# Ledger of designs, part 87: designed miniproteins, single chains

Each design is a single chain, and the fold is of that chain. pLDDT is the mean over its residues in the fold that is shown.

## One batch from the design tools (miniprotein)

Design m3022
Fold by ESMFold2-Fast:
Structure m3022 (fold): chain A 74 residues (1-74)
Amino acid sequence: MLSNEELLARAEEAAAKLLEDAGADNAEVQKIVDETMAKVREAIEAGASEEEIEAIMKEGFRRVLLAQHRRQRA
């Protein structure tokens, strides 16, 4: 069981790695990461479960991958 602070720290670390892997200068990827982190913070403040927070992070990861593919097409 992770504390809210530990969950947020894990999400921030994962987001930083995603930006490095996906390209930190990719504005669409940065926007998705920011939106995902905002959702994580809101969920924590609303008393969401650890499962819900992890689901938000997983959805963010998936959206980053899709954004990378869209950028290659555009």
Scores: mean pLDDT 73

Design m3023
Fold by ESMFold2-Fast:
Structure m3023 (fold): chain A 64 residues (1-64)
Amino acid sequence: DDLRMFRQYDTDGDGTLSRDEWVAMMQDRLGVSRARATALFDRYRGADGRVDYAAYVAAVRAAR
């Protein structure tokens, strides 16, 4: 599951990923470049500067 993949990089266990955790996951698991991973992070991050990865997965599936 995509959510399990994100959870492996969620070191805080709070349901969100930092920029560094997000970039590492995107590069390691999805082959996404650092620049693209950073752009996606900035697009989907919340007010706390972190990405809710469950919300991100839902948003990506809805936006085609």
Scores: mean pLDDT 76

Design m3024
Fold by ESMFold2-Fast:
Structure m3024 (fold): chain A 84 residues (1-84)
Amino acid sequence: MDDQVLQAVEILLQEALKRGEISEEEKQKLLEEIKQMVKEGVLSDRQRQTALQLAQSVESDEYALELMLARGEDEAAVRAILAE
């Protein structure tokens, strides 16, 4: 479960990096923040639901793309999860 969440977040950050929206350092920072939240169990119910939805989207690139478009930007999607 947590591995799938981290992979989904990595995909979103990878796309943001390709767009030039974030640096590779920022990508690692955001990924580390999600990793720490998962390890410490500090995710809210809403964050857990969002993470579960993202994990399910890893089964399909089409679904992942739809989620990214719905949030407007790859970086914005990850930051929205963190901002909860």
Scores: mean pLDDT 62

Design m3025
Fold by ESMFold2-Fast:
Structure m3025 (fold): chain A 62 residues (1-62)
Amino acid sequence: SLQDEIDLGLGLMGIGVAKIANGDDKEALKEEIERTIARLEKEGASPEVIERVREEGEKALE
């Protein structure tokens, strides 16, 4: 749905910003990714969107 596309885009943007902001600090990057996911869950993002954002977060952490 359009809402799922918007939620996914927000999640991916959050990961991208976190990656740029935290450089080589993998612990800080992980915490920022977890905050992004928690925010999406609180705002009612679908489980499918949450799973895709988690996968991209794992890739960002290597």
Scores: mean pLDDT 83

Design m3026
Fold by ESMFold2-Fast:
Structure m3026 (fold): chain A 96 residues (1-96)
Amino acid sequence: AEAALAEAERLLEELRRAVAAGDVAGALELLERLLAACEAAVAAALAAGDRELALRALELALEACELVLRADTSSVAKLIADILRAIGDIIELELS
């Protein structure tokens, strides 16, 4: 969980730089990698009973999605929505 969260934080910083540079293709690649790291972090954290760590990973995923949606909404909105929904479903199942 911690390692995946640290990777997600590193990818978020790279994503901010790509967006600032106008590198849409690089930003999309970084977003996919970041969302995968956040998924892994949420799943591992919930399996360990660490809800706070799971929430931090979800917050990172949401921030990354906001950055990319501001730059290009057309091709990524569905991918972002599907991944966030999957993460949300994992959290809901754990809280039930």
Scores: mean pLDDT 74

Design m3027
Fold by ESMFold2-Fast:
Structure m3027 (fold): chain A 100 residues (1-100)
Amino acid sequence: MVEVFGRSATLPASLSDEEKIAAAVALVRETLASRGLTLTEEPVVTVVDRRPSLLVARIEARAVGPDGREYRVVADVIFVLDPSKNTWRVSIRITLEELP
């Protein structure tokens, strides 16, 4: 089974790339927890693209549900700077795939 869902947020423009990535990981954990899923390992973060007004990252992890089933988690994260509001807009697409 494969499920896809989204999460969005806004972050202060003052945050470093490291702080933005940490915030995105927290949002992924919260979204999974709301569905009864717990991470079984430390998430692996890959920065795909880095520009002054754009950060694109992929977060990969494994999770377990209340039934003991394991899932592969892939979260694609896009941060876009809005200089008019002095904020980063965050869009997260989470793909959840049941493991054999």
Scores: mean pLDDT 86

Design m3028
Fold by ESMFold2-Fast:
Structure m3028 (fold): chain A 114 residues (1-114)
Amino acid sequence: DADEVLKALQKEVEHMEEVLREARRAREAGQPLPGEVEGTILYLASRYEEIEKKIKEYGNLENYIEKQVKKLKEKYNFTPEQLEEYRKLLLRKYELLEELKKIAEEYLAERPPV
C-alpha cells in the first residue's frame, strides 16, 4: 500500500545518507573508503548515470519526479499528503545520488583504474 511504498523509499534515503556520512568521515580522516561503502557508492553512481539520461529525456528533475508521482497516484491511491511526502523523499534521493556520484568521481580520480 501507499504507506509501505513511503516506508521503503524512506529506508532507501536513510541508507544512502548513512553511506554518504561514512564516506565523508573516511575522506575527512584521510582514510580509504571501507570496502562495503566503496562498493555501494560505485554501484549507486553507475545507477545514477541511467537516471541522469531519463532526467534529460524529461527535460529536468522536476518533470521526472512529477512523472513518477503521477504513476504512483494512479496505482496506489495516495492521499495529497502522502504524494507530497513521496515527492520530498524522491527529491532527497536524487540529491543524495548526485552527492554520491561526486564522491565516486573524486575517488576514481585519486585512484584511476589500472
Scores: mean pLDDT 83

Design m3029
Fold by ESMFold2-Fast:
Structure m3029 (fold): chain A 99 residues (1-99)
Amino acid sequence: MEERREKLRELLEEFIARVEQYLAEHPDMSVEERVAAFDRIFSELIEKALKEGLLTPEEVRRLRAFRDRVLQWVAEHPDMSREEFLALLREAAEELLKE
């Protein structure tokens, strides 16, 4: 149980790190491009976790809900700074891991 939670933490940290890298490499992208990129990054990480047997069906559902919320935040807050967005992602990830 605890080892699985730690692997989920690692996957969420990898997601945040990839988002941070993508934002740094693509500072001038549109809101639509950001939404598409983050959806792709998240989907890749979920697929990896599923292949490794790290996720229950309930955890997959919660991660997809988290993804949908993040994508909605990006679409609704186009002027959000990189630092604000990354801080929000870290807080949301910590909340997800506590459930």
Scores: mean pLDDT 75

Design m3030
Fold by ESMFold2-Fast:
Structure m3030 (fold): chain A 69 residues (1-69)
Amino acid sequence: DEVVEVPLEKVTQAGVELMLRLGLSPEEAEKIAKLIIEGGGRITLEQIIKETGLSREKAEKVMELLKKY
């Protein structure tokens, strides 16, 4: 599984972009932000799917967006 790293200072910006670009709810974006913080900047596709209930296709788009950080 691919691991993506997001600088902790960019987590809020990433959450906003997830809502604007991928149409995530505030609750979904907050769950993803929490996972990144708890992982010390690291997040996996499987964690996104398990915690948010997003489809695999949407979770993969989340990972692609987060890779730019």
Scores: mean pLDDT 85

Design m3031
Fold by ESMFold2-Fast:
Structure m3031 (fold): chain A 68 residues (1-68)
Amino acid sequence: SLEELIARTRELMAKLSEEQEKVVKEALARRLFEGASDEEVLEMVKGYVSEETARLILELVRLLEEKE
């Protein structure tokens, strides 16, 4: 569910450094407000977070887009 995905994302973000959290938030903002591609989002975060975290971020974005 979206609720479980948000909770899991929050738990992962709580374990991130301030710099990692900032990059994740910027990547999410770029996707949601500027229409950045999945590839652009992955490029922004791949140097800062694990592959699992990056994929979870993309999954969360896709679910948020469905709420239009």
Scores: mean pLDDT 73

Design m3032
Fold by ESMFold2-Fast:
Structure m3032 (fold): chain A 64 residues (1-64)
Amino acid sequence: LADARVEVHVFEEGGRVVVLATVVLDGAVVGVGVAETESGSPEAVARAREEAVARARADAAANL
């Protein structure tokens, strides 16, 4: 029925990179995941992004 969309937001706070991932279903946020890394390297940010997305999907599954 509904197509779930994953949105990712990357922020920098106090020299750390914070990745916020949200799962959106029919315009509503149904899952949220956060991951942090102390490194701004592309590899560390990519890992944090994957972790945040996995956490957001797990949260969405628990809310459904």
Scores: mean pLDDT 79

Design m3033
Fold by ESMFold2-Fast:
Structure m3033 (fold): chain A 75 residues (1-75)
Amino acid sequence: AITDDPELAEEIVKEKPNIVVGTPKVLAEVRKIDPSIKGIAVEDFSKEVIDRTIEELKEKYGEDLEIKLYGNAAK
């Protein structure tokens, strides 16, 4: 799991992603720096749930959507 690290959130924001998928903890830090970045929290970090979430996001926002995975999803 990724801890609440302001430096980590700053690095995420620096890359200007359209959406961040991760733990609520990581999303809270990202929102402190740039609340315009959309965050998607997942309660189940299985690969199946994450893959499904990515597919749904691309369906809704388009295939050029930049997505970053954090926490257990990034392992």
Scores: mean pLDDT 64

Design m3034
Fold by ESMFold2-Fast:
Structure m3034 (fold): chain A 97 residues (1-97)
Amino acid sequence: SEVEKAKAYAKEASKSRNLQEVIDAMNKLADAYEKAGKYEEAVRIYADVGRFYYNLGLYKTALESYEKALEIAKKHNLPQELIDRVEKLYEEVKKKD
């Protein structure tokens, strides 16, 4: 499946010392989860990508990753606890801008 291929790619990328390759693999994995209807998994990965960008000081890109996570979570009526968690992460980044 596309999800299994994306997982394999992410596992190989995790051995890379290049952070951008790891992030790119995570974004591909999140996209594969979304297309497979695994929305909670997709949201968690996009939130992790947002955290990586936040730690790098790339606040605008971190916000874009969290916005994508929130869009998926709200569109598919995911648990409110997950939505609240991602919204809190979004607001923390917004305070840095």
Scores: mean pLDDT 84

Design m3035
Fold by ESMFold2-Fast:
Structure m3035 (fold): chain A 80 residues (1-80)
Amino acid sequence: MVTVEALVLGGSGNLVRATLTLTEEELKAIEEDGKKHGAYPGMDPDLPSGSGSRLGEDALAQAHFSGGGMPVGIGIVRRL
């Protein structure tokens, strides 16, 4: 398990900082997706929740964000 500071993109386009606890595999999958999409993995809502990121999707659902929409992306800011 690893704790990270992240930016979560809500369905309304709002970005909120959140602290997430992930496995190393989930974190690696999110970071690798980010390399394909630039700075933020999750600007494409289909890709950050690709196969192998089911728990990452659950973490996104629990993240602090406003705007009332479902979270559609996540960008890792730093490891804590």
Scores: mean pLDDT 54

Design m3036
Fold by ESMFold2-Fast:
Structure m3036 (fold): chain A 79 residues (1-79)
Amino acid sequence: AEKEELIRRLLELFDRYVAALVALHPDADPEEVARQVAEARAELERLLREKMSVEEIRDLIARLEAILATLPQTLARLA
């Protein structure tokens, strides 16, 4: 139960990060990008379930949240 909630949280953060990166590449093929993202998400979910502990997933969530927290500042500097 706890591990499933953490996996869901990490995938949600992953989706937000990917959406921000896609917005920076307007010339990319949206269908190709969507396919690659779906494959990467499925592989990540499998690795999280089979290879990582609850503690390791919590550490990844904290690190990704920190990256996302600074992303708006980075984008504002580029604009």
Scores: mean pLDDT 77

Design m3037
Fold by ESMFold2-Fast:
Structure m3037 (fold): chain A 73 residues (1-73)
Amino acid sequence: SAELEALRELLLSLPGMDEERAERVVALLKERGASPAQVRALIELLRRHPSALPAALEASGVASAEEAIRALA
């Protein structure tokens, strides 16, 4: 979806992010059935707080903090 591609591009701009981790985060959202509204909320949270990816994933309701950390490992 367009929202997931926009998220992938944003993730790649974050400090310490690489393509493999960005792909794992996008795959996690697809696996959890994240809605376009949840993906947009995540993008807005990350634009406001670019260092807070695990917290943003948890706050968007698509992953636990532990699942977010695992996807980024």
Scores: mean pLDDT 79

Design m3038
Fold by ESMFold2-Fast:
Structure m3038 (fold): chain A 91 residues (1-91)
Amino acid sequence: VDPRELEVEQRIALLRMQIAVLRLIAEEARKKGLEEVAKAAEEAARELEELARKAEEALERGDYERAEELIDEAFKYYKEQLKKIEELEKK
């Protein structure tokens, strides 16, 4: 197996874990009546799922460069959305 393929697969797995965290945040926010937080977390999870799917498709085609670009974009987006959600929760 190509070492780069394994690295990309591991990073996609981490991205899938980040999506699960956002969904958990959305569920907890809804239980507390924080609708704005819940919506932000759900929208972020949906966007990350699309990026993860595109990265998986690039990986299947052997396009490691494209897969890496999509994963990097997703990680950056996740960090930005977490900061936004934290700010909404503090209000």
Scores: mean pLDDT 86

Design m3039
Fold by ESMFold2-Fast:
Structure m3039 (fold): chain A 81 residues (1-81)
Amino acid sequence: SLSPEERAFLQRVLDLARAGKLDEAISLVEEEVKKTKSPFVAMTAAAAVRASDLPQEVKDRLIRALREIYEKTLNELIKKE
């Protein structure tokens, strides 16, 4: 379940994307991932983007960037044997 703080964060990401500020939206997610040390922030943001009314091209661009953030952060957390 999403907290009020998580909902406000996701709304800001979507508002930046709707304003055409895609690089700012991506940077906001990157900083939140660094702050929380959680790759799942990027996954949750990607889910919000998919559920939004953004144009498909904008969704595809954002989801690609958010997936890259998720994968890089997750790989850093994977235990090497």
Scores: mean pLDDT 83

Design m3040
Fold by ESMFold2-Fast:
Structure m3040 (fold): chain A 94 residues (1-94)
Amino acid sequence: APSVTVTAPASVKAGEDATVTATASNLPAGFKYMLLTAKNLTTGETQSKTVEGTSGTLVIKNTKAGDTYEVTATAYDKNGNKVASASTTVTVVE
């Protein structure tokens, strides 16, 4: 079955960058891209990156103490159908 793995640090110190890595495996012949998103659950702001491949990174910059991010990687096929998805969280500490 198609799968996506998302890897990020569980926590980062305020002002440090958090690097999110996504990898996809067992993809169908119709696979087209991955969408990486980082949603700041504290502020509601979202940043995203499209990756036309089976691996990619998104860097969360300017982290602020007390903020929590939900990071999601979703693989899509050529018809825009969701193939696989995974999520994790990153907490910003002092």
Scores: mean pLDDT 83

Design m3041
Fold by ESMFold2-Fast:
Structure m3041 (fold): chain A 68 residues (1-68)
Amino acid sequence: KKEEVLKQVRTGLETLIKSVKAGKLTKEQAETGLEVLISRVRRYYPELEEEVRKLAEETLERIEELLA
């Protein structure tokens, strides 16, 4: 279901932010992870691509603020 997929995406994005904050991932590694996520969503759940892309952009902004 759409709601289940979006919940998993949001959980993964929060984990990504926490990993960057903890110094476990670089910004470049996080950006790569977001591109992989978008590519997979485009392939398997194309109707969710725009919504997930927006969540990924918001996540990248939060990471940029965290590292500033």
Scores: mean pLDDT 83

Design m3042
Fold by ESMFold2-Fast:
Structure m3042 (fold): chain A 73 residues (1-73)
Amino acid sequence: SAAAWLEEFRAVLERYAADVEAGRSLPPSEAFAVRKAAEQEIQEMVARILREAPELLPEVERLLEEMVRRIEA
């Protein structure tokens, strides 16, 4: 369902935020590796939503913008 897709996507974004925060305490090379893995998970989830539920794109875009603002601050 649409609700299940968005709930899963929010969970992925929250894991990304947690990984970025945890990475602040790691050496730069390890922090980079953690962030790249988390970015890949987001990209894979977006690709799945685009294939299975493209009507959710506006909500996905809004959630991504909210995440970018959170990590930018």
Scores: mean pLDDT 79

Design m3043
Fold by ESMFold2-Fast:
Structure m3043 (fold): chain A 81 residues (1-81)
Amino acid sequence: DVVDRVVAVVDEALSRVAGRIRPEQHPGIARAYGELIDHVEAGDVEGAKEAAKRLGETLRAGGAPQEVVDELVDRIYAVLD
């Protein structure tokens, strides 16, 4: 299931950065993650890729290392392709 694979990739990245993300960013991250899953469930590959980039940008703004963000976005793209 593509949704389950995307969830696993995001949850792994979030577990690695949980202690670094500012609490004020949690609502924004949850929204971006929800948008990503909505696009994946709809079969909108292009929209899902754009949502993955937005999730990465939100995580980076929250304090996640760029390396972790880049790995997350690349892994989501690999699942969607």
Scores: mean pLDDT 85

Design m3044
Fold by ESMFold2-Fast:
Structure m3044 (fold): chain A 78 residues (1-78)
Amino acid sequence: MEITAPELTEEDIKEARELGIEVIEYREVFEDGKLVEVVIELRTTRKEHYEEALKLLPSLEALRKQGVDVTFKLEYVP
């Protein structure tokens, strides 16, 4: 129960930056200590980075099922 979804998403964003993925936007919104909105916009120039970014989808879908408003944008520019 103490897996903070914000900490998991933040760790994924840190890993993406370390891989060289450009983070255009990353925002988390909390109300009464609960995560209510997540916005992630990424740009990738390598196919491997694009495929790695897609691995975020299961975590984002889990957040949506918990009632979190999730906006995910992924751009691939080779």
Scores: mean pLDDT 73

Design m3045
Fold by ESMFold2-Fast:
Structure m3045 (fold): chain A 73 residues (1-73)
Amino acid sequence: EKKEKARELFKKGIDALEAGNTEEAVRLFVEGILLIEDPVERANYLTAAALIAIGLGHGEAAQRIVREVNEKL
């Protein structure tokens, strides 16, 4: 249940980022990643989100995703 919700939020984050909605994308990625209870899986999703953001030219969003997840753990 939580894992499925995390995946849906992650997909919505990618869609928001591709649309240029960086604030919404950061919110969606952070919310989704924080639902992942396994530390290794959480780290993998965090890495994937950061790399996707960088690849789409949103380096600032990538930095913010990493900072906000770390602040809320």
Scores: mean pLDDT 84

Design m3046
Fold by ESMFold2-Fast:
Structure m3046 (fold): chain A 82 residues (1-82)
Amino acid sequence: SSMDEEIRRLLEEFDRRLEEVKQKSLEEGASEEEFYKKLQEEFRRTLERIRERVGELPPVALATLALTMAGYEVDYRAALRK
């Protein structure tokens, strides 16, 4: 459906935004805690956008956002240990 396509685009944009935040945070020397706060802010903004555009947040979309965020947190910790 068109709503499923819109949700997919928002999820793809979320992933791209987190990659940008990761790269910028690494360049700025941000701590794990500072990076995690930025991830939480992007997560909140994306939840708001999905609700505004499609009315309700599907459980699969929430799970995808949470897993994406967790993956970036793990990647950032690994990058700081190199």
Scores: mean pLDDT 84

Design m3047
Fold by ESMFold2-Fast:
Structure m3047 (fold): chain A 104 residues (1-104)
Amino acid sequence: SQLSLDQVKHLLRVAAETLKRLADILKNGSEQEKIIARMHAHSLSLEFRRLSEELKDSPDPELQQLAKLLGEVSDKLRKATHSSDEEAVKILEEVAKKLQAAAA
């Protein structure tokens, strides 16, 4: 993909807000809402992995650094899919903070 740094940072901000909402659903939602939230977190994990692979060969060193971050957070989100709700919440909140910081 020909994604610019600004486009990637925008995606990280949107993803961070989504992850915060998913964490809240895992804390306070119904059982059906929690299942859907888990599916959304899993989809984000796959999207971050794809984006990481696309950006890793970028000539822009800042995009290469973001590719490494996206690979790391993808792995953390994948671990969250096999964790308890309490552990998954912690992972989603920490990933969201990390993405917000990287998007600054």
Scores: mean pLDDT 88

Design m3048
Fold by ESMFold2-Fast:
Structure m3048 (fold): chain A 65 residues (1-65)
Amino acid sequence: MLTEEEVNYVRELVEKSDLPEEHKDEIFERVLAALERMKAAGVLTPEDIRRAVRAIINHFKEKLK
């Protein structure tokens, strides 16, 4: 399970993105699901969080553009 600090960090990264407001909640949930699986497999670092958030946001932005 993700810590409150990890969840808040994901929220901050999503809010700083240029994603439309209506999609931010969906993307936030997708990132949390991915990070939960990563944490279950081992130790989750802040670098892993940044990479996962960036990958999911970029994937979504490519579909919108």
Scores: mean pLDDT 77

Design m3049
Fold by ESMFold2-Fast:
Structure m3049 (fold): chain A 77 residues (1-77)
Amino acid sequence: TRGAEAAAHSRAAMLALQQPNGQDDAMRHLALATQADPRAGRLARRLLLQSQSARSVAEIEAIRQEIADRAREIGSA
């Protein structure tokens, strides 16, 4: 249940990051994923902080994919 919520929010964050002005929405979804599942959230929170430190689009995209993969692995129903 909580894992499914975390996975859904992580996916929504990835989709939001593909939008021209979706950065704030993506960050909100990552935060919600972190709060929905503390286990998956520890990794998601860490990657979220790294994404804000990462300045290049390539770095942000790599972090986004890692968040999704880990959240899916941990939070898949």
Scores: mean pLDDT 63

Design m3050
Fold by ESMFold2-Fast:
Structure m3050 (fold): chain A 83 residues (1-83)
Amino acid sequence: LKEKIEELLEKIREIKERIGAGTPEFEKETAELTKEIARLVGKIEGVEEAAEAQILYIDGKITGDEKLIEEAEKKGREVEEKL
């Protein structure tokens, strides 16, 4: 799992060097990699619900879907309340 996360982080770094961070292109190309990292971190630490909230937020940002962002924020608050 650690090696897989490091591999995904390296891919994100290569994309950042190629197109620059903070651009819509960077967000789109790294969205799937970032979501996969969130899933793996959630699995390792047993915080799957937090990972799910992060994935919804990324999807909402990439698609411009404000409802997905609202759902992600709600899910994140529910996770914080349980911790």
Scores: mean pLDDT 73

Design m3051
Fold by ESMFold2-Fast:
Structure m3051 (fold): chain A 87 residues (1-87)
Amino acid sequence: MEAELERREEELRREAARLAEELETVHREEAEKAEKEKEPKSEAVRRALEVGLRQAELVVERGRLEGREEEAERGERELEELRKKLE
């Protein structure tokens, strides 16, 4: 059980790091598009929201896994806001 828990935590950390890097790239692309275009439904904006949604899901899962209620609640609030923006 302990080894399984540690493996799951490591997987979540790796995924979170990957998503953070991807989100940083999308932010850069969005900034470039904002300078040249005023299109509100850019693909970069949608990608940023989708990555943010997944990142928030990982925060909730990790918070629950570690028993950190405040972190999980923060992630849930961010997740709800991002879902509204994707609708």
Scores: mean pLDDT 70

Design m3052
Fold by ESMFold2-Fast:
Parts: C-alpha cells; sequence; structure tokens
Structure m3052 (fold): chain A 86 residues (1-86)
C-alpha cells in the first residue's frame, strides 16, 4: 500500500528530525546538520524507490545517529521529544 509506505517514510523523517533536534540542543550542531542533510537525502531516495541509494545513505547516517544517542544529554532530549509526540 503506497499510502502506508508514505506514512512510514513520514514517521521515519519525523524521528530523524527529532534526533537532529536533540543533538542540536545538546550542543552537537555540526552533527545535527549532517544528520538533517543525510536524513533528507535518505527520505528523498525512499520516496523515489531508490533502495540502493537509501541503503548507502542509511549506512552513512547510522554512525552519526549512534554518536548523537551516545551523548546522555542528546539521548534525554530525544526520549522526551518521542514521549511528547502525538
Amino acid sequence: DEAEREAGIALFEKLLQMVADAAREAGMTELADRIEELGRRLVEALRAGDLEEAERLAEELQPLVEEAMANPEARAVFEKKVAEYK
């Protein structure tokens, strides 16, 4: 279902934005900017159906997300944002 696929992509985009916002609030501005840029490209690749490009971008994005979540301040902000998401 195309609509359910798009809903999944939109949720993923929102979660990546929350990670970037959390990193930024923790003072990791350069990391936040990189997560936002790669996340946008990954979402565009997913919407285009370019799964090879999406996988490549996901591999680049994963260590950046892990670095952000390894920061206790960024992780706390992210968990709060997820809990507040309606």
Scores: mean pLDDT 84

Design m3053
Fold by ESMFold2-Fast:
Structure m3053 (fold): chain A 75 residues (1-75)
Amino acid sequence: MEELRKAREEIVALVSKVSELLEQWKQTDDPAKRKELVDEAKALLQKIIELAKKYNDTDMLQFAENMLAQIEKEE
């Protein structure tokens, strides 16, 4: 199904972007920039959750929810 394939490709791209933002967050000592990076990562994770729910990707849903919870604990 083309829609599912497109969603998977989009999710993979979003996951890669989240990982990049979190890596920059670990390397940044500017509190304003750290907050900006975390807020962007959370927004992307919410989009991943929406796509995972829409296409019944339970593995990706669990992954995104766990990642969000971990970020919130590290704040």
Scores: mean pLDDT 80

Design m3054
Fold by ESMFold2-Fast:
Structure m3054 (fold): chain A 70 residues (1-70)
Amino acid sequence: MEALKEEIAKKAKEASLASEEKRKEMLEGAKEFERRRAEAEASNSPEVFENGKAAVEAAKRGVEEAEKEL
């Protein structure tokens, strides 16, 4: 019964591909969070650091929202 096994494998592959698409969105959110954090840490200006901290917090929230939307 190769046909039945093939159909199950096909459905598992389709589910895996859909999951991969959602994972890409989460990964982009995580990259933005890390980029903002690195930018804030690289700054030696107290004012720029405060603005960077707010941006990092916003990016972190974006990642959490993306995870909840899964």
Scores: mean pLDDT 65

Design m3055
Fold by ESMFold2-Fast:
Structure m3055 (fold): chain A 66 residues (1-66)
Amino acid sequence: LKEKLKKILQSHGLELSDNNVEALSNMIKKKLYDGVINTIALHLMRQLGLSPEEALAKAKEILEEL
């Protein structure tokens, strides 16, 4: 991911240090993890009527299977 991100940024004329590219990569990974869990949990709440606590627990189980 870091190497691909660095190449993409360079192709768009964006000058970032390796440290800044790594920080951005880590932020993206964290946002994706949080986003996936929230997306699964919201779907379970809407479709199955689970409580927020049950939905979050189930979302984590499902993410472990992915």
Scores: mean pLDDT 73

Design m3056
Fold by ESMFold2-Fast:
Structure m3056 (fold): chain A 72 residues (1-72)
Amino acid sequence: MDADLAAVREGLLAAARALAAGDEERAQAIGEATMPAYERVHRHIAETGDEEARARLREALAEAAAEYERLA
């Protein structure tokens, strides 16, 4: 799970930076590459109720949103 959470965090940050730069095509490609890891994290949380994984996913989403606002 740690590798998938790291991949989601990195992908979300990269997509946020691409969107802030106006590069919607690159953001889409990053999103597509990140989606399998995101789906595995989401499934794990749904099946196990892993609150630590849920908190880390929430933090990754908040970090990406903050990065977008900082750059946009």
Scores: mean pLDDT 85

